# Designed miniproteins, single chains, continued (3): the designs that were tried, part 43

Each design is a single chain, and the fold is of that chain. pLDDT is the mean over its residues in the fold that is shown.

## One batch from the design tools (miniprotein)

Design m9570
Fold by ESMFold2-Fast:
Structure m9570 (fold): chain A 77 residues (1-77)
Amino acid sequence: SRDLLKAQAEALKKEIDRLIAQHPDDPEFVARLRRIKAKIDELLADENLTEEQYRKGLAEISREFQAVVAELRARRA
């Protein structure tokens, strides 16, 4: 369902905003998260995407987000 995919995209945006707020002293991390958030905003704004295109786009963005979070965790280990 496109509505479920939109809900997942919105939940990811909220998680990104939470992480930005928690790491104001890491400008590189914040900049990378803001770029990912911009990609989610583009995905949410595109009313012409098929459900399959939306799913693939969200999966790519989610993988990029997980990679950025993993890099932050590695820096703090």
Scores: mean pLDDT 85

Design m9571
Fold by ESMFold2-Fast:
Structure m9571 (fold): chain A 78 residues (1-78)
Amino acid sequence: SKVIKFPPVEFTATGPFTVTITNAFDKAADIKLTVKRDGKVVKEVVIKNLKPDEEVEVTFDLEPGDYVLEAEVTILDE
């Protein structure tokens, strides 16, 4: 399996925050989303076996503030 870590994304939340994830790879993938505040993990979501061209929405119930979103993708073998 191939693991890809995406660059961290800094963002400001004003309340609940929705992320739309589309698997643009030609293989199924496991996706780990981590939301951090002041270096501490406040939310973590794992999406397993997202198929090619499949889309999923994830909503994080966040207090207003500054956060960092990190994404790690594991490309599944055939």
Scores: mean pLDDT 83

Design m9572
Fold by ESMFold2-Fast:
Structure m9572 (fold): chain A 89 residues (1-89)
Amino acid sequence: EEEEIKKLIEEVKGQPKLSKEEREEAIKKLGEHEGRTDRTAEEWLEHFKALGFSEEEIDILFKLLLTKGYEVMLKAFQLLKGERLKKEE
């Protein structure tokens, strides 16, 4: 559910930023799910940036991928895109 995903996003925002090792683990899992195991961590970061995500949002997605799995990360991806359009000044 959208509210459940929002709660999970808020939970991981309160956690420390991923270490380089944890980020590499997330990239490995993401590459396996997307069929792009040849893509480096830097290339995945550029991919998400090209889709309009900030570095903070990318970290949230990777935290969710590591702790909750790929399906939850995809739902958070969609929700974060929507929230960016609704943010107050």
Scores: mean pLDDT 74

Design m9573
Fold by ESMFold2-Fast:
Structure m9573 (fold): chain A 60 residues (1-60)
Amino acid sequence: GAAEIAEAARRAENAAKAAADLGDEVSYQKAKEFAEKAKNAKTAEEAREAMRQAGDSVGG
């Protein structure tokens, strides 16, 4: 539902923020792109996939 999509989007944004705090501009840009996808997701499943990609972008 909408709440699950919002939660996944927030977690993706947190991943982008973590990359920014580390000074990793490349990972920040990638994570931010996936956070945008999570926010625009039509389903909770799609939002979770984008969230995973955002986290993966920061973790290396």
Scores: mean pLDDT 80

Design m9574
Fold by ESMFold2-Fast:
Structure m9574 (fold): chain A 99 residues (1-99)
Amino acid sequence: LSEKEEAIATLALAEIGLTVAYNAAKRQGLTDDAKVLEEARDRVAKIGDEVEKSTDPEKIKKLLQEAAKILRDAADKVTSPEIRRLLRTLAENLEKAAK
């Protein structure tokens, strides 16, 4: 895959992971965690749109780093250890794609 295709795929997986985590938080009654996850998902989706419109590899790398930071910040705010671990794994994948 091209670097841009890998970036788009990695961001799509992050959005899927956030949606899965959001649904789990809602099912468990973790209202504050669900809000954090919804806000993170919306922010990551916006970054995905910016990556699709960009032809600059350096800008794409910075956008992936920004998405990773959003996931790490969300991980620090959630109370569920399982959701926190998932978010950190997704952030690590984005950081690796940003190399």
Scores: mean pLDDT 89

Design m9575
Fold by ESMFold2-Fast:
Structure m9575 (fold): chain A 94 residues (1-94)
Amino acid sequence: MELEEIWKRYEENKEQIDKAIEHARRAGAALDAADVPPEVRQKLANLITAGMLLAAMGDTEGAAKTFSDPAELARQAGVTEAARHFEEAAKAAK
């Protein structure tokens, strides 16, 4: 991806990107407070990092897709607060 393309996407979608990152950070905080198996925690943490990185690079569509999977995994693990924040991050990035 070219730097000019990344910069343009960031400038045009700055508010959208910032909101997606904020919701992803809240999902991480909810996950840290939850009692989940280490392997589930690690998978969700990796997806948060990947989604935030895509959003920061202006790939809002990629970020939205990346946040959709951890929302389902968090629901399956019983971490409803984290799932809600992942869903909000995906919606904000869209």
Scores: mean pLDDT 76

Design m9576
Fold by ESMFold2-Fast:
Structure m9576 (fold): chain A 66 residues (1-66)
Amino acid sequence: MVTDAEITAAVADIYRALGNLLLEKYNDPEGAAEWYEKAIELYRQAGDTVGAKEAEENLKRAREKA
């Protein structure tokens, strides 16, 4: 069965996907950055270092477009 950490990482994946949607489809880099920051925090809480690094890269791209 999934662990609490796995559930937290899955929620972080959803937040990152929302950030991607805002950045790529709605051209909202500021809104995207907020969701990426939330995703990074949850990935770190879950111990998902790969997810956190990917979300950090996405955040950097969003900030460069804002």
Scores: mean pLDDT 82

Design m9577
Fold by ESMFold2-Fast:
Formats: sequence, C-alpha cells, structure tokens
Structure m9577 (fold): chain A 108 residues (1-108)
Amino acid sequence: NDELVLEAARALYEGRFEEAKELAKEILRSLLPNADTIEVEIIDENTIEGIARDEANQLVLFLRISAVETPDGTLLAGLAVLLLRLQPDGRYEILEDGPVRWLREPVT
C-alpha cells in the first residue's frame, strides 16, 4: 500500500517513531496476512525495519522503509521487501527480492 508507506516515511521524518512503527506493522500485516509475529525497529532517524513470520507456511518477510528529503522539500519513501521460505533442510528459498521502490510524496 503506497499510501501507508508514504505515511510511515512522513511519520519517521517528523520523529513520530511510535506512529511510524504502527504504520510499518500495518504494511507487514497487509503483505503477510497470516503472520504469527510482527517486529518493527527504528534503525536510525531515516530508516525503519520490520520482520513478519508465518510459521504455518514457513514464510519470513523483511521490510525496510527509508525517508529522504529532496532539496525542494518533498519526501521520497524507499521501500525494500524480501520474502523467504524456510526449507526443511534449514536453508531459505528467496520468493521475492525486488529492487528498492521509490515513492514520491505529492507536492499538491
């Protein structure tokens, strides 16, 4: 959900860390609806990371949201997602490992 990602990045940029964490948890729940656990951490002033686990399906989803201010005063939100499946041998299969998606906050 691009709107939630932009809201999370704006909250993070404005130092509203608890709100940014709740928005990141909502994004993780939307991406992995059967998640048994969701953990979110503020890495720095501009970065939040989350992990969701679906134990029944052996899925692990990693999320990173970054907030970057451009010289014109608009925000860019970077979204990185990594989805893994735990194999019976203890190794992970990569299901999704896309490039960082950059979303621009509307100026009008």
Scores: mean pLDDT 83

Design m9578
Fold by ESMFold2-Fast:
Structure m9578 (fold): chain A 80 residues (1-80)
Amino acid sequence: MKEAEEYYKKGLEAMKNGDYQTAAELFSKAAEIYEQNGDYAKAAHAYELASVAYRKAGDTEKATEFENKANELRKKYAAQ
């Protein structure tokens, strides 16, 4: 959890600085750790932020990939 929170905070910092590629990578790492810990709500949110960051970076392919990951996790925890 603490490691995921650290990546999440660094991702927010990168977004503020306009470093969207780095922000996307950091949010992706945070999301992966949240997912591994079973925190699907935080994982879905972090994947959504990674998608937004990839769109701002011009990587529409990865943006769509991470948007789909967020949606799948929402289905997974909404059913519980």
Scores: mean pLDDT 85

Design m9579
Fold by ESMFold2-Fast:
Structure m9579 (fold): chain A 110 residues (1-110)
Amino acid sequence: SEVEELEEEAGELGKHAMEAFGAGKTELVRRLAEELRRAAEALRAGDAEAARRAAEEVAEAAEELAKALDDPEAAEEGEELREATEAALEAGRAEEAAEVLEEVAEGLEK
């Protein structure tokens, strides 16, 4: 399922973000949470272009996260999250995808 793949990738990226938070990379984690929330809002609004743009920003933040942690898996998770977001949009599962991304963003904001 496109939503199951998104849930897995978003969850793993969230774990890497929490590791970076513990390492003092609070601004990177905040940026990631903000872009995840923007993607969820765009998905709910039916704005596919805004959703794709926000997912791209998430992938960019994930690349910086990978460099900060010296862990290339975070960058791969960001790219797979972007691809899974597009797949969910094409499958008509935007609302379910938005719920997944919003839950991860809320976890990072605590």
Scores: mean pLDDT 82

Design m9580
Fold by ESMFold2-Fast:
Structure m9580 (fold): chain A 58 residues (1-58)
Amino acid sequence: EDTEFEKELIELAKKGVSKEAVRVYYLAKRQGKTVEEIAETLGISPERVKKILEELGI
C-alpha cells in the first residue's frame, strides 16, 4: 500500500466522508478513472459510484 496516497484518503475521511466515498473521490480525481473502472476496482455498481460522486459534488 502506498503511504503517500493513503494520506489523501485519510485527509478526506477526517472531513466526515465515508471510507467508500473517499476511495471513489481518490480514484476519480487523482487517478482519473472512469465510473466503470472505479466500480470494478471497489466491487460496487457503476450506479453506486455515480451516486457517491454526486454526494461529493463532482
Scores: mean pLDDT 74

Design m9581
Fold by ESMFold2-Fast:
Structure m9581 (fold): chain A 90 residues (1-90)
Amino acid sequence: GDIDTINRLIREAREALRSGDLERALEYLEQAIDILRKSDLPIDTKLAYLRELQRLAMEVLRRSETREQILRAIGVLLRIIGEMFDLELL
């Protein structure tokens, strides 16, 4: 189900972060956002997951050393903020 997939993607993002693979961590976070957006999960559940994804994306940003890494991490953060904003207005 969606929850199992999201939890797997979050675990894989954490493992990528531990190994220093920032690009792969961001790929897993983007996949988790896509599943959350398309899922039928309750708003409160989606917001809880988005907050965890935001925390992980902030960790990627803190570890980013190149302009490309920084910009991609910012892009993911802006997407998460946009999804939170949409859910809080609905």
Scores: mean pLDDT 89

Design m9582
Fold by ESMFold2-Fast:
Structure m9582 (fold): chain A 58 residues (1-58)
Amino acid sequence: GAAEEEAIRIAAELFAKAKTAEEASEAGKQAYDIAVSLGLSDERAERAVARGAILAGA
């Protein structure tokens, strides 16, 4: 849904800005917190963060 798509986009943007492994870890935590705040379940939030990371690395 729209919330999941927004969470994926936010995660991708945060990971794209990360310049170190430590910053990438922090980006992942921040993206997860944002996804949960958008109403996603823990499982869906983790999936959105993972998809965002893949998009940033492509």
Scores: mean pLDDT 84

Design m9583
Fold by ESMFold2-Fast:
Structure m9583 (fold): chain A 71 residues (1-71)
Amino acid sequence: MLEEARELIKKGREAYDQGKLEEAIRLYEEAARLAQKVIETSTDLEEILEAGALFLAAAVNLVVSKKELEK
């Protein structure tokens, strides 16, 4: 799940760079969902911390992409 969340963030950034804002939003939403699931289900502190960092990255990029789409 964490590797999938990282790949989705990477694809989201690529979509954003190409001006595909709606696709970027979808990819970041999925990445945040996967990271949140790891935070809620993991008992490994290192995995939770990594998932937290990925969740924050996805959430920030999601907000930025949504604001850009509104312009």
Scores: mean pLDDT 84

Design m9584
Fold by ESMFold2-Fast:
Structure m9584 (fold): chain A 77 residues (1-77)
Amino acid sequence: SADDFIDELSAELEEIHQRFHKGELSMEEVAARLDEMKNRIKEAYEKGLITEGQYKALVAQLDRFRALLEKQAAELG
């Protein structure tokens, strides 16, 4: 379902965040994973699994997540 898809993406973002802060993922690897997630979100929308509103909200969430990690990386040196 759409809810299951959104929940799976949220869980993946939490994993990326944890691994980034443990030094297990570089910012380049985070960016690559977020680009793959954007492609999956686009495919889900094109297949009718999610609404246009959900598509826009998920893309905005990924953009905010990237900005947050970039800020955190800058603050940590």
Scores: mean pLDDT 85

Design m9585
Fold by ESMFold2-Fast:
Structure m9585 (fold): chain A 72 residues (1-72)
Amino acid sequence: SEEDRELLRRVAEALRFAAQHGTADPEPYLRASEALERVAEEGTDEQLRKAVEIVRQGLPPKRLAEELESLL
């Protein structure tokens, strides 16, 4: 849904903000942000559902990036 796409875009923006402000390792944050933006723009309904579920798990940034990239 568009609501799910908006949620993923907001999470992506928050991750990008975190990468720019106070992390020693921005790469996993940026990777997760890019994957979320791609799913939000190009993702199927199933990919959107899975991405929302992954985000809700509260994974560490590296694991979040790996799980989201697996959807693409």
Scores: mean pLDDT 86

Design m9586
Fold by ESMFold2-Fast:
Structure m9586 (fold): chain A 64 residues (1-64)
Amino acid sequence: SAKALAMAKSLAEALKTIPEELLRALIVKDLGASEEEAREIIRALKAGDLEGAARLIERAMQRT
């Protein structure tokens, strides 16, 4: 979704300025994602795969 893609772009920008450990914790707390899902999202963002990250974010949001 457009919302998930916008979140992926925001998280990719955040990765440039905040520690990865803190970003993982925020993804778990704010999206209700599991620790494993948060790691997968960050892996996709670090690879520049914004569409893949958005897909993972959408999946986490649908469960919350």
Scores: mean pLDDT 81

Design m9587
Fold by ESMFold2-Fast:
Structure m9587 (fold): chain A 81 residues (1-81)
Amino acid sequence: SKEKYKKELEELIKRAQTLADEARAMGLPDLVERAEQFILALEYALENLDKLTEEQAKRIVDSMRAGLDTLEAELARARAA
């Protein structure tokens, strides 16, 4: 069911919004911009979810999760510096 992927995309949007807010608070404009672009990509995927096969939806969610994990790791490294 695509309902699972809808929930996962909504969770990723929430995570990306938190990342953008934290990056903004730390004065990291490049990371804010990347997080904002990521939010737009996630919103586009959510809006077009019904046009995808279940397999395509899974691949998109997996790819976006990996990308967000990378951005969150960059924020964590900046915070530790």
Scores: mean pLDDT 87

Design m9588
Fold by ESMFold2-Fast:
Parts: structure tokens; C-alpha cells; sequence
Structure m9588 (fold): chain A 90 residues (1-90)
């Protein structure tokens, strides 16, 4: 089977989910949904061994989750998004 899911992909999935569920306006909903889609893409790319693309997707998902979280007033979405962006950049 594939290696255990990357910490970056797992962080991105958590951030994207929190951002999407916490959305209180159209812009936050669009950004949170985009974060969730990119996080799913990161997990998929890690499952295929495409580590560099997966990390880039995880970082992008994290940044979108931070923006969505700030718009929604969700400190948890911001925290999780910052974690995902940092892990994706490492």
C-alpha cells in the first residue's frame, strides 16, 4: 500500500474542511471550498507518489483556508491553514 498520508496533506484536509464548514458568506464559502478541493488533490497526489505537487497543493490549500477563516472569523480555520501552509512549504 502507499506510505502513510503526509502530515502536510492531513493538515490541508483538516484546514479545508474547517474553512468550508465555517463559511458565513459567499466569498468565504468559495475560498473554503477551493481549499477543500486542493487538500483532496494533495492527498491524491501523495497517494500517487507525487510529493512535490502534493506539497504545493497542501500549501495552497492552507493559504486559502487562512483567508476563508479570516473572512468567517474562524481562528481554528486560520490556525489549521497556517499549519498546512508551513508543512507544505517544508
Amino acid sequence: GPAAPSPAAEAALRAGREAALGAKNVKAAVLGTAAAILAAGAAFNYSLGREEEARADAAAAGELAVEAGRLAGSEEAVRLGEEAAELGAA
Scores: mean pLDDT 80

Design m9589
Fold by ESMFold2-Fast:
Structure m9589 (fold): chain A 84 residues (1-84)
Amino acid sequence: MKEEKERLEKLLEEAAKRFGLEVAEMLYEKYGVDGAIKKLRELMEKAREVVEAELPSPYNELNSKGLELAEEIGVEYLEKKKKE
């Protein structure tokens, strides 16, 4: 159980990082850096609201954590683009 949970959390973190980068890249192409950061934060906040309301524990906690990580990675990617 615990080892399986740790493996699932690692896979979720990897998936969240990929997802965050892909979403950030798409938003950057449409809105530029500042618009993309704003839109990414809005989308991830809305997604977390749905996850917290609709999914039972522990899925709500795991998915909420994944969305938070995706937002963090996406924002870091966009801020790096702004400095170029």
Scores: mean pLDDT 76

Design m9590
Fold by ESMFold2-Fast:
Structure m9590 (fold): chain A 75 residues (1-75)
Amino acid sequence: SAKRDQLLKLMEEMIKNEALSDALKEKIRGVLEVLEKHKMSAGQVLDALESLISLIKKEAPKLAKEVEEKVKEIE
């Protein structure tokens, strides 16, 4: 799915973002590995990403908003 691939790519870009702590990057990486390994649907990837955005809002609210806007463009 093109939408699934775009959502996974967005998560990969988040891991590289300097605004996030190493601890949060590791959590995102772990979630990404599970989603890719188990070939989860675009909807399941979106649900996982929305859960991660709630954590990002506490640490990097500007980045969380940018990610939410990108998710809307993919959906």
Scores: mean pLDDT 82

Design m9591
Fold by ESMFold2-Fast:
Structure m9591 (fold): chain A 64 residues (1-64)
Amino acid sequence: MKEYDLTTAEGALAAGKELMARGYYQGAISLYEHALELDPEYEEARRNLAAARARDTGAAQAPA
């Protein structure tokens, strides 16, 4: 298992992507939210958060 630095937005994003690949969408959502807590302007984290939420519900509909 790769060690991720969860004190950085990039580390939290990387950890979230790992959980997404394994199907742990709720864990990925929490990590992407943590990334946005550290860097609210992190566009990549916002995009991945939306994707994780869509996959967690089994419905791939846009949040708007």
Scores: mean pLDDT 74

Design m9592
Fold by ESMFold2-Fast:
Structure m9592 (fold): chain A 68 residues (1-68)
Amino acid sequence: SSAEGAKLTVKGMNAIYQGDYKKAAELFEKAISLGAHGALEGLAQAYEGLGDHDKAAQYRQQYQEHLA
């Protein structure tokens, strides 16, 4: 559900705060699969933390496209 996606997004943000970028990426990916497209920005931040700048740029692009 979208509500469950929102909860996963919050858990992903908490994982970013803890520096656990791998866990954050997994949580944000699940949130997006449940329709929480706002988690795309969090996923981009998680991939930046992992050093995967190409994936981070791709997810930031997807986030901007979703907002349009």
Scores: mean pLDDT 86

Design m9593
Fold by ESMFold2-Fast:
Structure m9593 (fold): chain A 58 residues (1-58)
Amino acid sequence: SLEELKEILEKLEAFLKELKEWYKKHGAEMSPEERKRVEETLRQGEEEIEALKKEIEE
């Protein structure tokens, strides 16, 4: 349902916000490989958010 998609979107947005804040604070202490993995997760999450928004809008 549309409500379920909105709930998933809200949870994903909250998760990515927390991950971005965590990465800003700890990224300098990570290896380049670890940073790449976090950045890829953030990118994939942003793409998923955009896809969900398009599904909701149509």
Scores: mean pLDDT 83

Design m9594
Fold by ESMFold2-Fast:
Structure m9594 (fold): chain A 71 residues (1-71)
Amino acid sequence: SEAEEYYRKGLELLMKGEYEEAIEYFEKALELDPSYKKAWDLLGLALSFLGKTEEANKLGKEAKEKYPELF
């Protein structure tokens, strides 16, 4: 799926340490498939690597609230 393709690009960028660009691709994956748990997980991880711990925690709370079946 297109969401999976965006997720894979985000993962590649994350592995290279390009966290800001990885976030953009994970967000695109979630725009196409909000139920894509792996994209939520890695989006939070990328935010944490950027030191955006409060944003990562807020994202995790919002994801669990909106999609409790995935978490």
Scores: mean pLDDT 83

Design m9595
Fold by ESMFold2-Fast:
Order: structure tokens, then sequence, then C-alpha cells
Structure m9595 (fold): chain A 86 residues (1-86)
């Protein structure tokens, strides 16, 4: 299963938090792709079990809980989380 995280309107501290999260996942052996475009970041994590995908989704949401909008979509084997910061 694949987890796709899209974070929008990031400041430098928020961007760094997501980059640190992606590096932590890579260090744990996950296949992680990161793309940054201005204040938008996309992280794609492949090869997850359902349990791992739910856990990582909750961690991603937990990176910034206050003042953001969160949208969650499931399509087939892909869980997509879109986080929009203020």
Amino acid sequence: MTLRIVARNLDEAQLQAFLDYAEELRAQGYKVTVKVDGDTLEIVIEGLSVEQMVGEALRAIGLELDGHEVKVKIEGDVLEIEITFK
C-alpha cells in the first residue's frame, strides 16, 4: 500500500519538520520519494502494510494539528492526506 502526503502553505520550520519525517522513514528502510515546489511538499511512501500506513498517516497529521485543514482520501491501495497550513 502507498501513502501520499501533500502539505501546502508551509513555512520553513514546517517544511523542515516534514523533511525530517521523510529522512526518519528512509532510515527505517521505507521507499520514500520527496518533492518540494515552493511552499508545497509531497511525500510518497511505498510498500506499507495497512497498519503501517494508518500509523504513518497519523504521524503526518500530528506534525501540525493547529490552524490547518486536513483532507483524507482512500482510492484502491493509496491513502492520500492533504494538509493546508494557514
Scores: mean pLDDT 76

Design m9596
Fold by ESMFold2-Fast:
Parts: structure tokens; C-alpha cells; sequence
Structure m9596 (fold): chain A 83 residues (1-83)
């Protein structure tokens, strides 16, 4: 499987509210492509759903470092900081 295949499998798990499985797939995507900013944004979103706000912040910051124009990660970072 490619990094994008793992990203897609993670999104399916996320949609089914299986956030721990989503995290597993997003981590596999990052292992294959450590510069895939989208995978870090989605990891942050999955941790946010689990109430792990500090981890969500960490991954949103990593996504923004890789892609400074990532408005979704920036918006989600501000929401996580309010928790």
C-alpha cells in the first residue's frame, strides 16, 4: 500500500468513528511519507476526537511546519488550544 492508500483507509476509519484505527493508518502513511502534511492534520483531528488535545496541537503544528498555507490545520489548532 502507498502512503495515500493508508491515508484513505484512515479516513474511512475516522468516518466510522474508529479514531484509534484511524491513528494507526495515519501513522503508517507518515512512516512511508514523513512529509505528507495531510497525514499530520488528520492525526491531529483523530487525537482531538479522543480528547487528546495536547497531541492534537503537536500534530497540527507539524502539519503547519510542512505546509504553512494549510488553513484547515491552522483553524483546528486554534480550536484545540481553546480546550
Amino acid sequence: MSALDYLNEGQVAFFNKDYEKAIEYYQKAIALDPKLAAAYTLLGMAYFKLGEYEKAIEYYEKAIALDPDNELAKKNLEEAKKK
Scores: mean pLDDT 87

Design m9597
Fold by ESMFold2-Fast:
Structure m9597 (fold): chain A 63 residues (1-63)
Amino acid sequence: MKEKADELLKIGDEYEKQGNYKEAFKHYLEAADLYEQSGDFVKAAEAYRKAGKALIKYIEKKK
């Protein structure tokens, strides 16, 4: 499960680089959930933090 979470985190980073904050947010949330399920709370917190930043950018860009 950690390998899948790491991959989702990288995909989220790629979407963020493209300015696709909605897809970045979704992938970061899935990564955070998988890290939490695997007991990696530090990486889960990092992924949740990235998801929150992506969501704010999405809302700001849309408005």
Scores: mean pLDDT 81

Design m9598
Fold by ESMFold2-Fast:
Order: C-alpha cells, then structure tokens, then sequence
Structure m9598 (fold): chain A 89 residues (1-89)
C-alpha cells in the first residue's frame, strides 16, 4: 500500500542517517566535526569544498557549536516526517 511504502522509506532514511553518522563519527564521541565530515567524503572519493561542509553543518547545527549530533539528525528526520504526515492529512 502507499502507506506501507512511505513507512519503509521513512525507516530506510532513518537507517541511512544513523549509519552515515556512525561512519563519520570516527572517535565515537557522538558528534561529527567538520574534519570528520571532510574525511568521510574523501573516503567516498569526493573532495567537497570547505564552503559546502560549512553550509551542511550550519543547516543542522541550530545551536551554533560547530558539530552535528545523532540527536540533531534524528530530530531533523522526525520534523520532516511530521511535516509529510501533515501534508498528507
């Protein structure tokens, strides 16, 4: 059903976020720094600009500490899910 497909996509996107954060969090402190994010992209054969990394961090880092936590990523995911459910109601 469309509802079941949507649920699977939501679950998959959450799993991707959790896996991505785990891969970036090299020191296991629960936060992703600009250096860890840069290192992760380089491991994928990509070389993002410092400006691209700064924009990505700034978008997620609403408290201005310069790092991204798993909790911030999951909160953004939950907000996106709620917005999608409101649009479909």
Amino acid sequence: SPEEERRKQIEKSKEILEETHRLMDKDGDGVVTKDELRAYYKSLGLNPSDESIDRGIAYLDKNGDGVVTLEELLAAHDEAVKKLEEELA
Scores: mean pLDDT 68

Design m9599
Fold by ESMFold2-Fast:
Structure m9599 (fold): chain A 66 residues (1-66)
Amino acid sequence: DKEEILKFIKKIDERIKELEERIKELKEKKERGEIDEKEAELEIQILEGIKALLEGIKSYLEKKLE
């Protein structure tokens, strides 16, 4: 069902945007010294990894629509 795939892609895009916002927040807090630098860097790496996985799933789903 093409409609179902498009809905999943939209949800993935929304989750990617949420992750981008969280990553930005962590980078800003790190720059201000409000959180531990090493802990912030690790969390950012984890969130960037999750984002990359979601982007991979999105690409796979987009190919299925072709």
Scores: mean pLDDT 87

Design m9600
Fold by ESMFold2-Fast:
Structure m9600 (fold): chain A 101 residues (1-101)
Amino acid sequence: KPVYTYTLSYYNPKTGKGGLEEVTGTPEEVARAIVELAEELGAKKIVISHLPSVPEELAEEIAREAAKLTDIPVEFDPDYNRLLSGSDPDTLYVTILAVES
């Protein structure tokens, strides 16, 4: 499986915490990092979006792999409908900003 460096932005309304995370690895390893972040922040739902410069197929695969790793519901949001209107305090909003080889 291809290994890339992914730049993620994340935000959780309940804690008011957000930031940038860089993960180098496979989609499964990126998914694990997202799940660990959600668990650390006490999120009850994960929403994964991506910027247009990031292949949708990679972002969708990361979301699918995250769903396999956790009982926390994972939603893929390629159209930003959840991200742009999202104020659910129990949700971790993750946007994949970049992918570099």
Scores: mean pLDDT 81

Design m9601
Fold by ESMFold2-Fast:
Structure m9601 (fold): chain A 60 residues (1-60)
Amino acid sequence: SAELQALQDEARRQANEKVDEIEKEAKEKGWSPEEVKEKLNQAMKEIQDETARRVAELLS
């Protein structure tokens, strides 16, 4: 359970950092709101997929 909680906490930290990074790049590069949304959706999907895989391996 501690290892599972650590993976979830790490995923949350990665998600928050990714949001901040994408928002900074969006302001610097002048991305549209649609481009920002697509970048965020892709980043969140990757973090979720990675975390799910690691959780599945931990519980195997």
Scores: mean pLDDT 84

Design m9602
Fold by ESMFold2-Fast:
Structure m9602 (fold): chain A 65 residues (1-65)
Amino acid sequence: MKKKIEEFKKKAEEKVKELEEQAEQYRRGARSADPRHAEVFREQARRKEEEKERILKEAKKKEEE
């Protein structure tokens, strides 16, 4: 059982890292874009951050079980 939880945590951590990189890409795009396009990039970054939060909550629940 513990091995499966560790495997799940590792996969969740990799996914979180990928989402963080994507969010940072959008934030960089927002800083260099026109104000109108910057809002679109910020919204995309927010969605990636929300997905990351969801994965972290799921991993925490699995760890508590």
Scores: mean pLDDT 77

Design m9603
Fold by ESMFold2-Fast:
Structure m9603 (fold): chain A 55 residues (1-55)
Amino acid sequence: PVFRPGDVVSVAELAEAMGVSPAVARRFLDWEVARGHAERLTGPDGRTLYRFLPA
């Protein structure tokens, strides 16, 4: 599946969706944050989530 602007995902959810390891998914999300294409959020259970931004 392809994630769109406004979608919120955990590292584990992205890893499963992309078919990659959690380490690869986290690296991808950190790269997207560095580029201004995503932001880090705190989820309702205190876990780290990422929201994709319009770009």
Scores: mean pLDDT 77

Design m9604
Fold by ESMFold2-Fast:
Structure m9604 (fold): chain A 103 residues (1-103)
Amino acid sequence: SEKEKKAKELNEEGKKAMVAGNYEEAIKYFEKALELNPEYVEAYTNLGITYFRAGNYEEAIEYLEKALELNPEYSDAWYALGLVYEAMGDKEKAKEYFEKAKK
């Protein structure tokens, strides 16, 4: 659909901004994608990764958990949670989430 197509385009622009280190801009693109598609697992995951890269671990966890609520098998979100908990020093949770990402 046109709405789904626009959400995907916004998600791609968000990924470009994230790679460029423009985290505030990336967040805005992913938020707009989620306004158009509130069940967009990849956009929740990318939003979580963007918050992680910006050093906002609590926000990162919130959005990655939302992605996994929608799709518990989404390996990228489990892997990203592993990275967040590793950065927070929780090695046990990090190992658990990395293992879940291998499904």
Scores: mean pLDDT 92

Design m9605
Fold by ESMFold2-Fast:
Structure m9605 (fold): chain A 60 residues (1-60)
Amino acid sequence: KPSLEATRRLRELVEELLRALEEGAPREKIEEIVEQYLALVEEHMPSQLETERKFLEEFI
């Protein structure tokens, strides 16, 4: 059961990732954002980690 704070941080990282992709940010920056997102998923929603990882692999 993720906290409200964890959910908000995940949303912020998704928004940052989308903005970076729209701006054509370097691959290294995109990978850093993805790693931060997956780390939070693993910490707060470990059962969702595999689903989120597979989804993001389609974009990276």
Scores: mean pLDDT 75

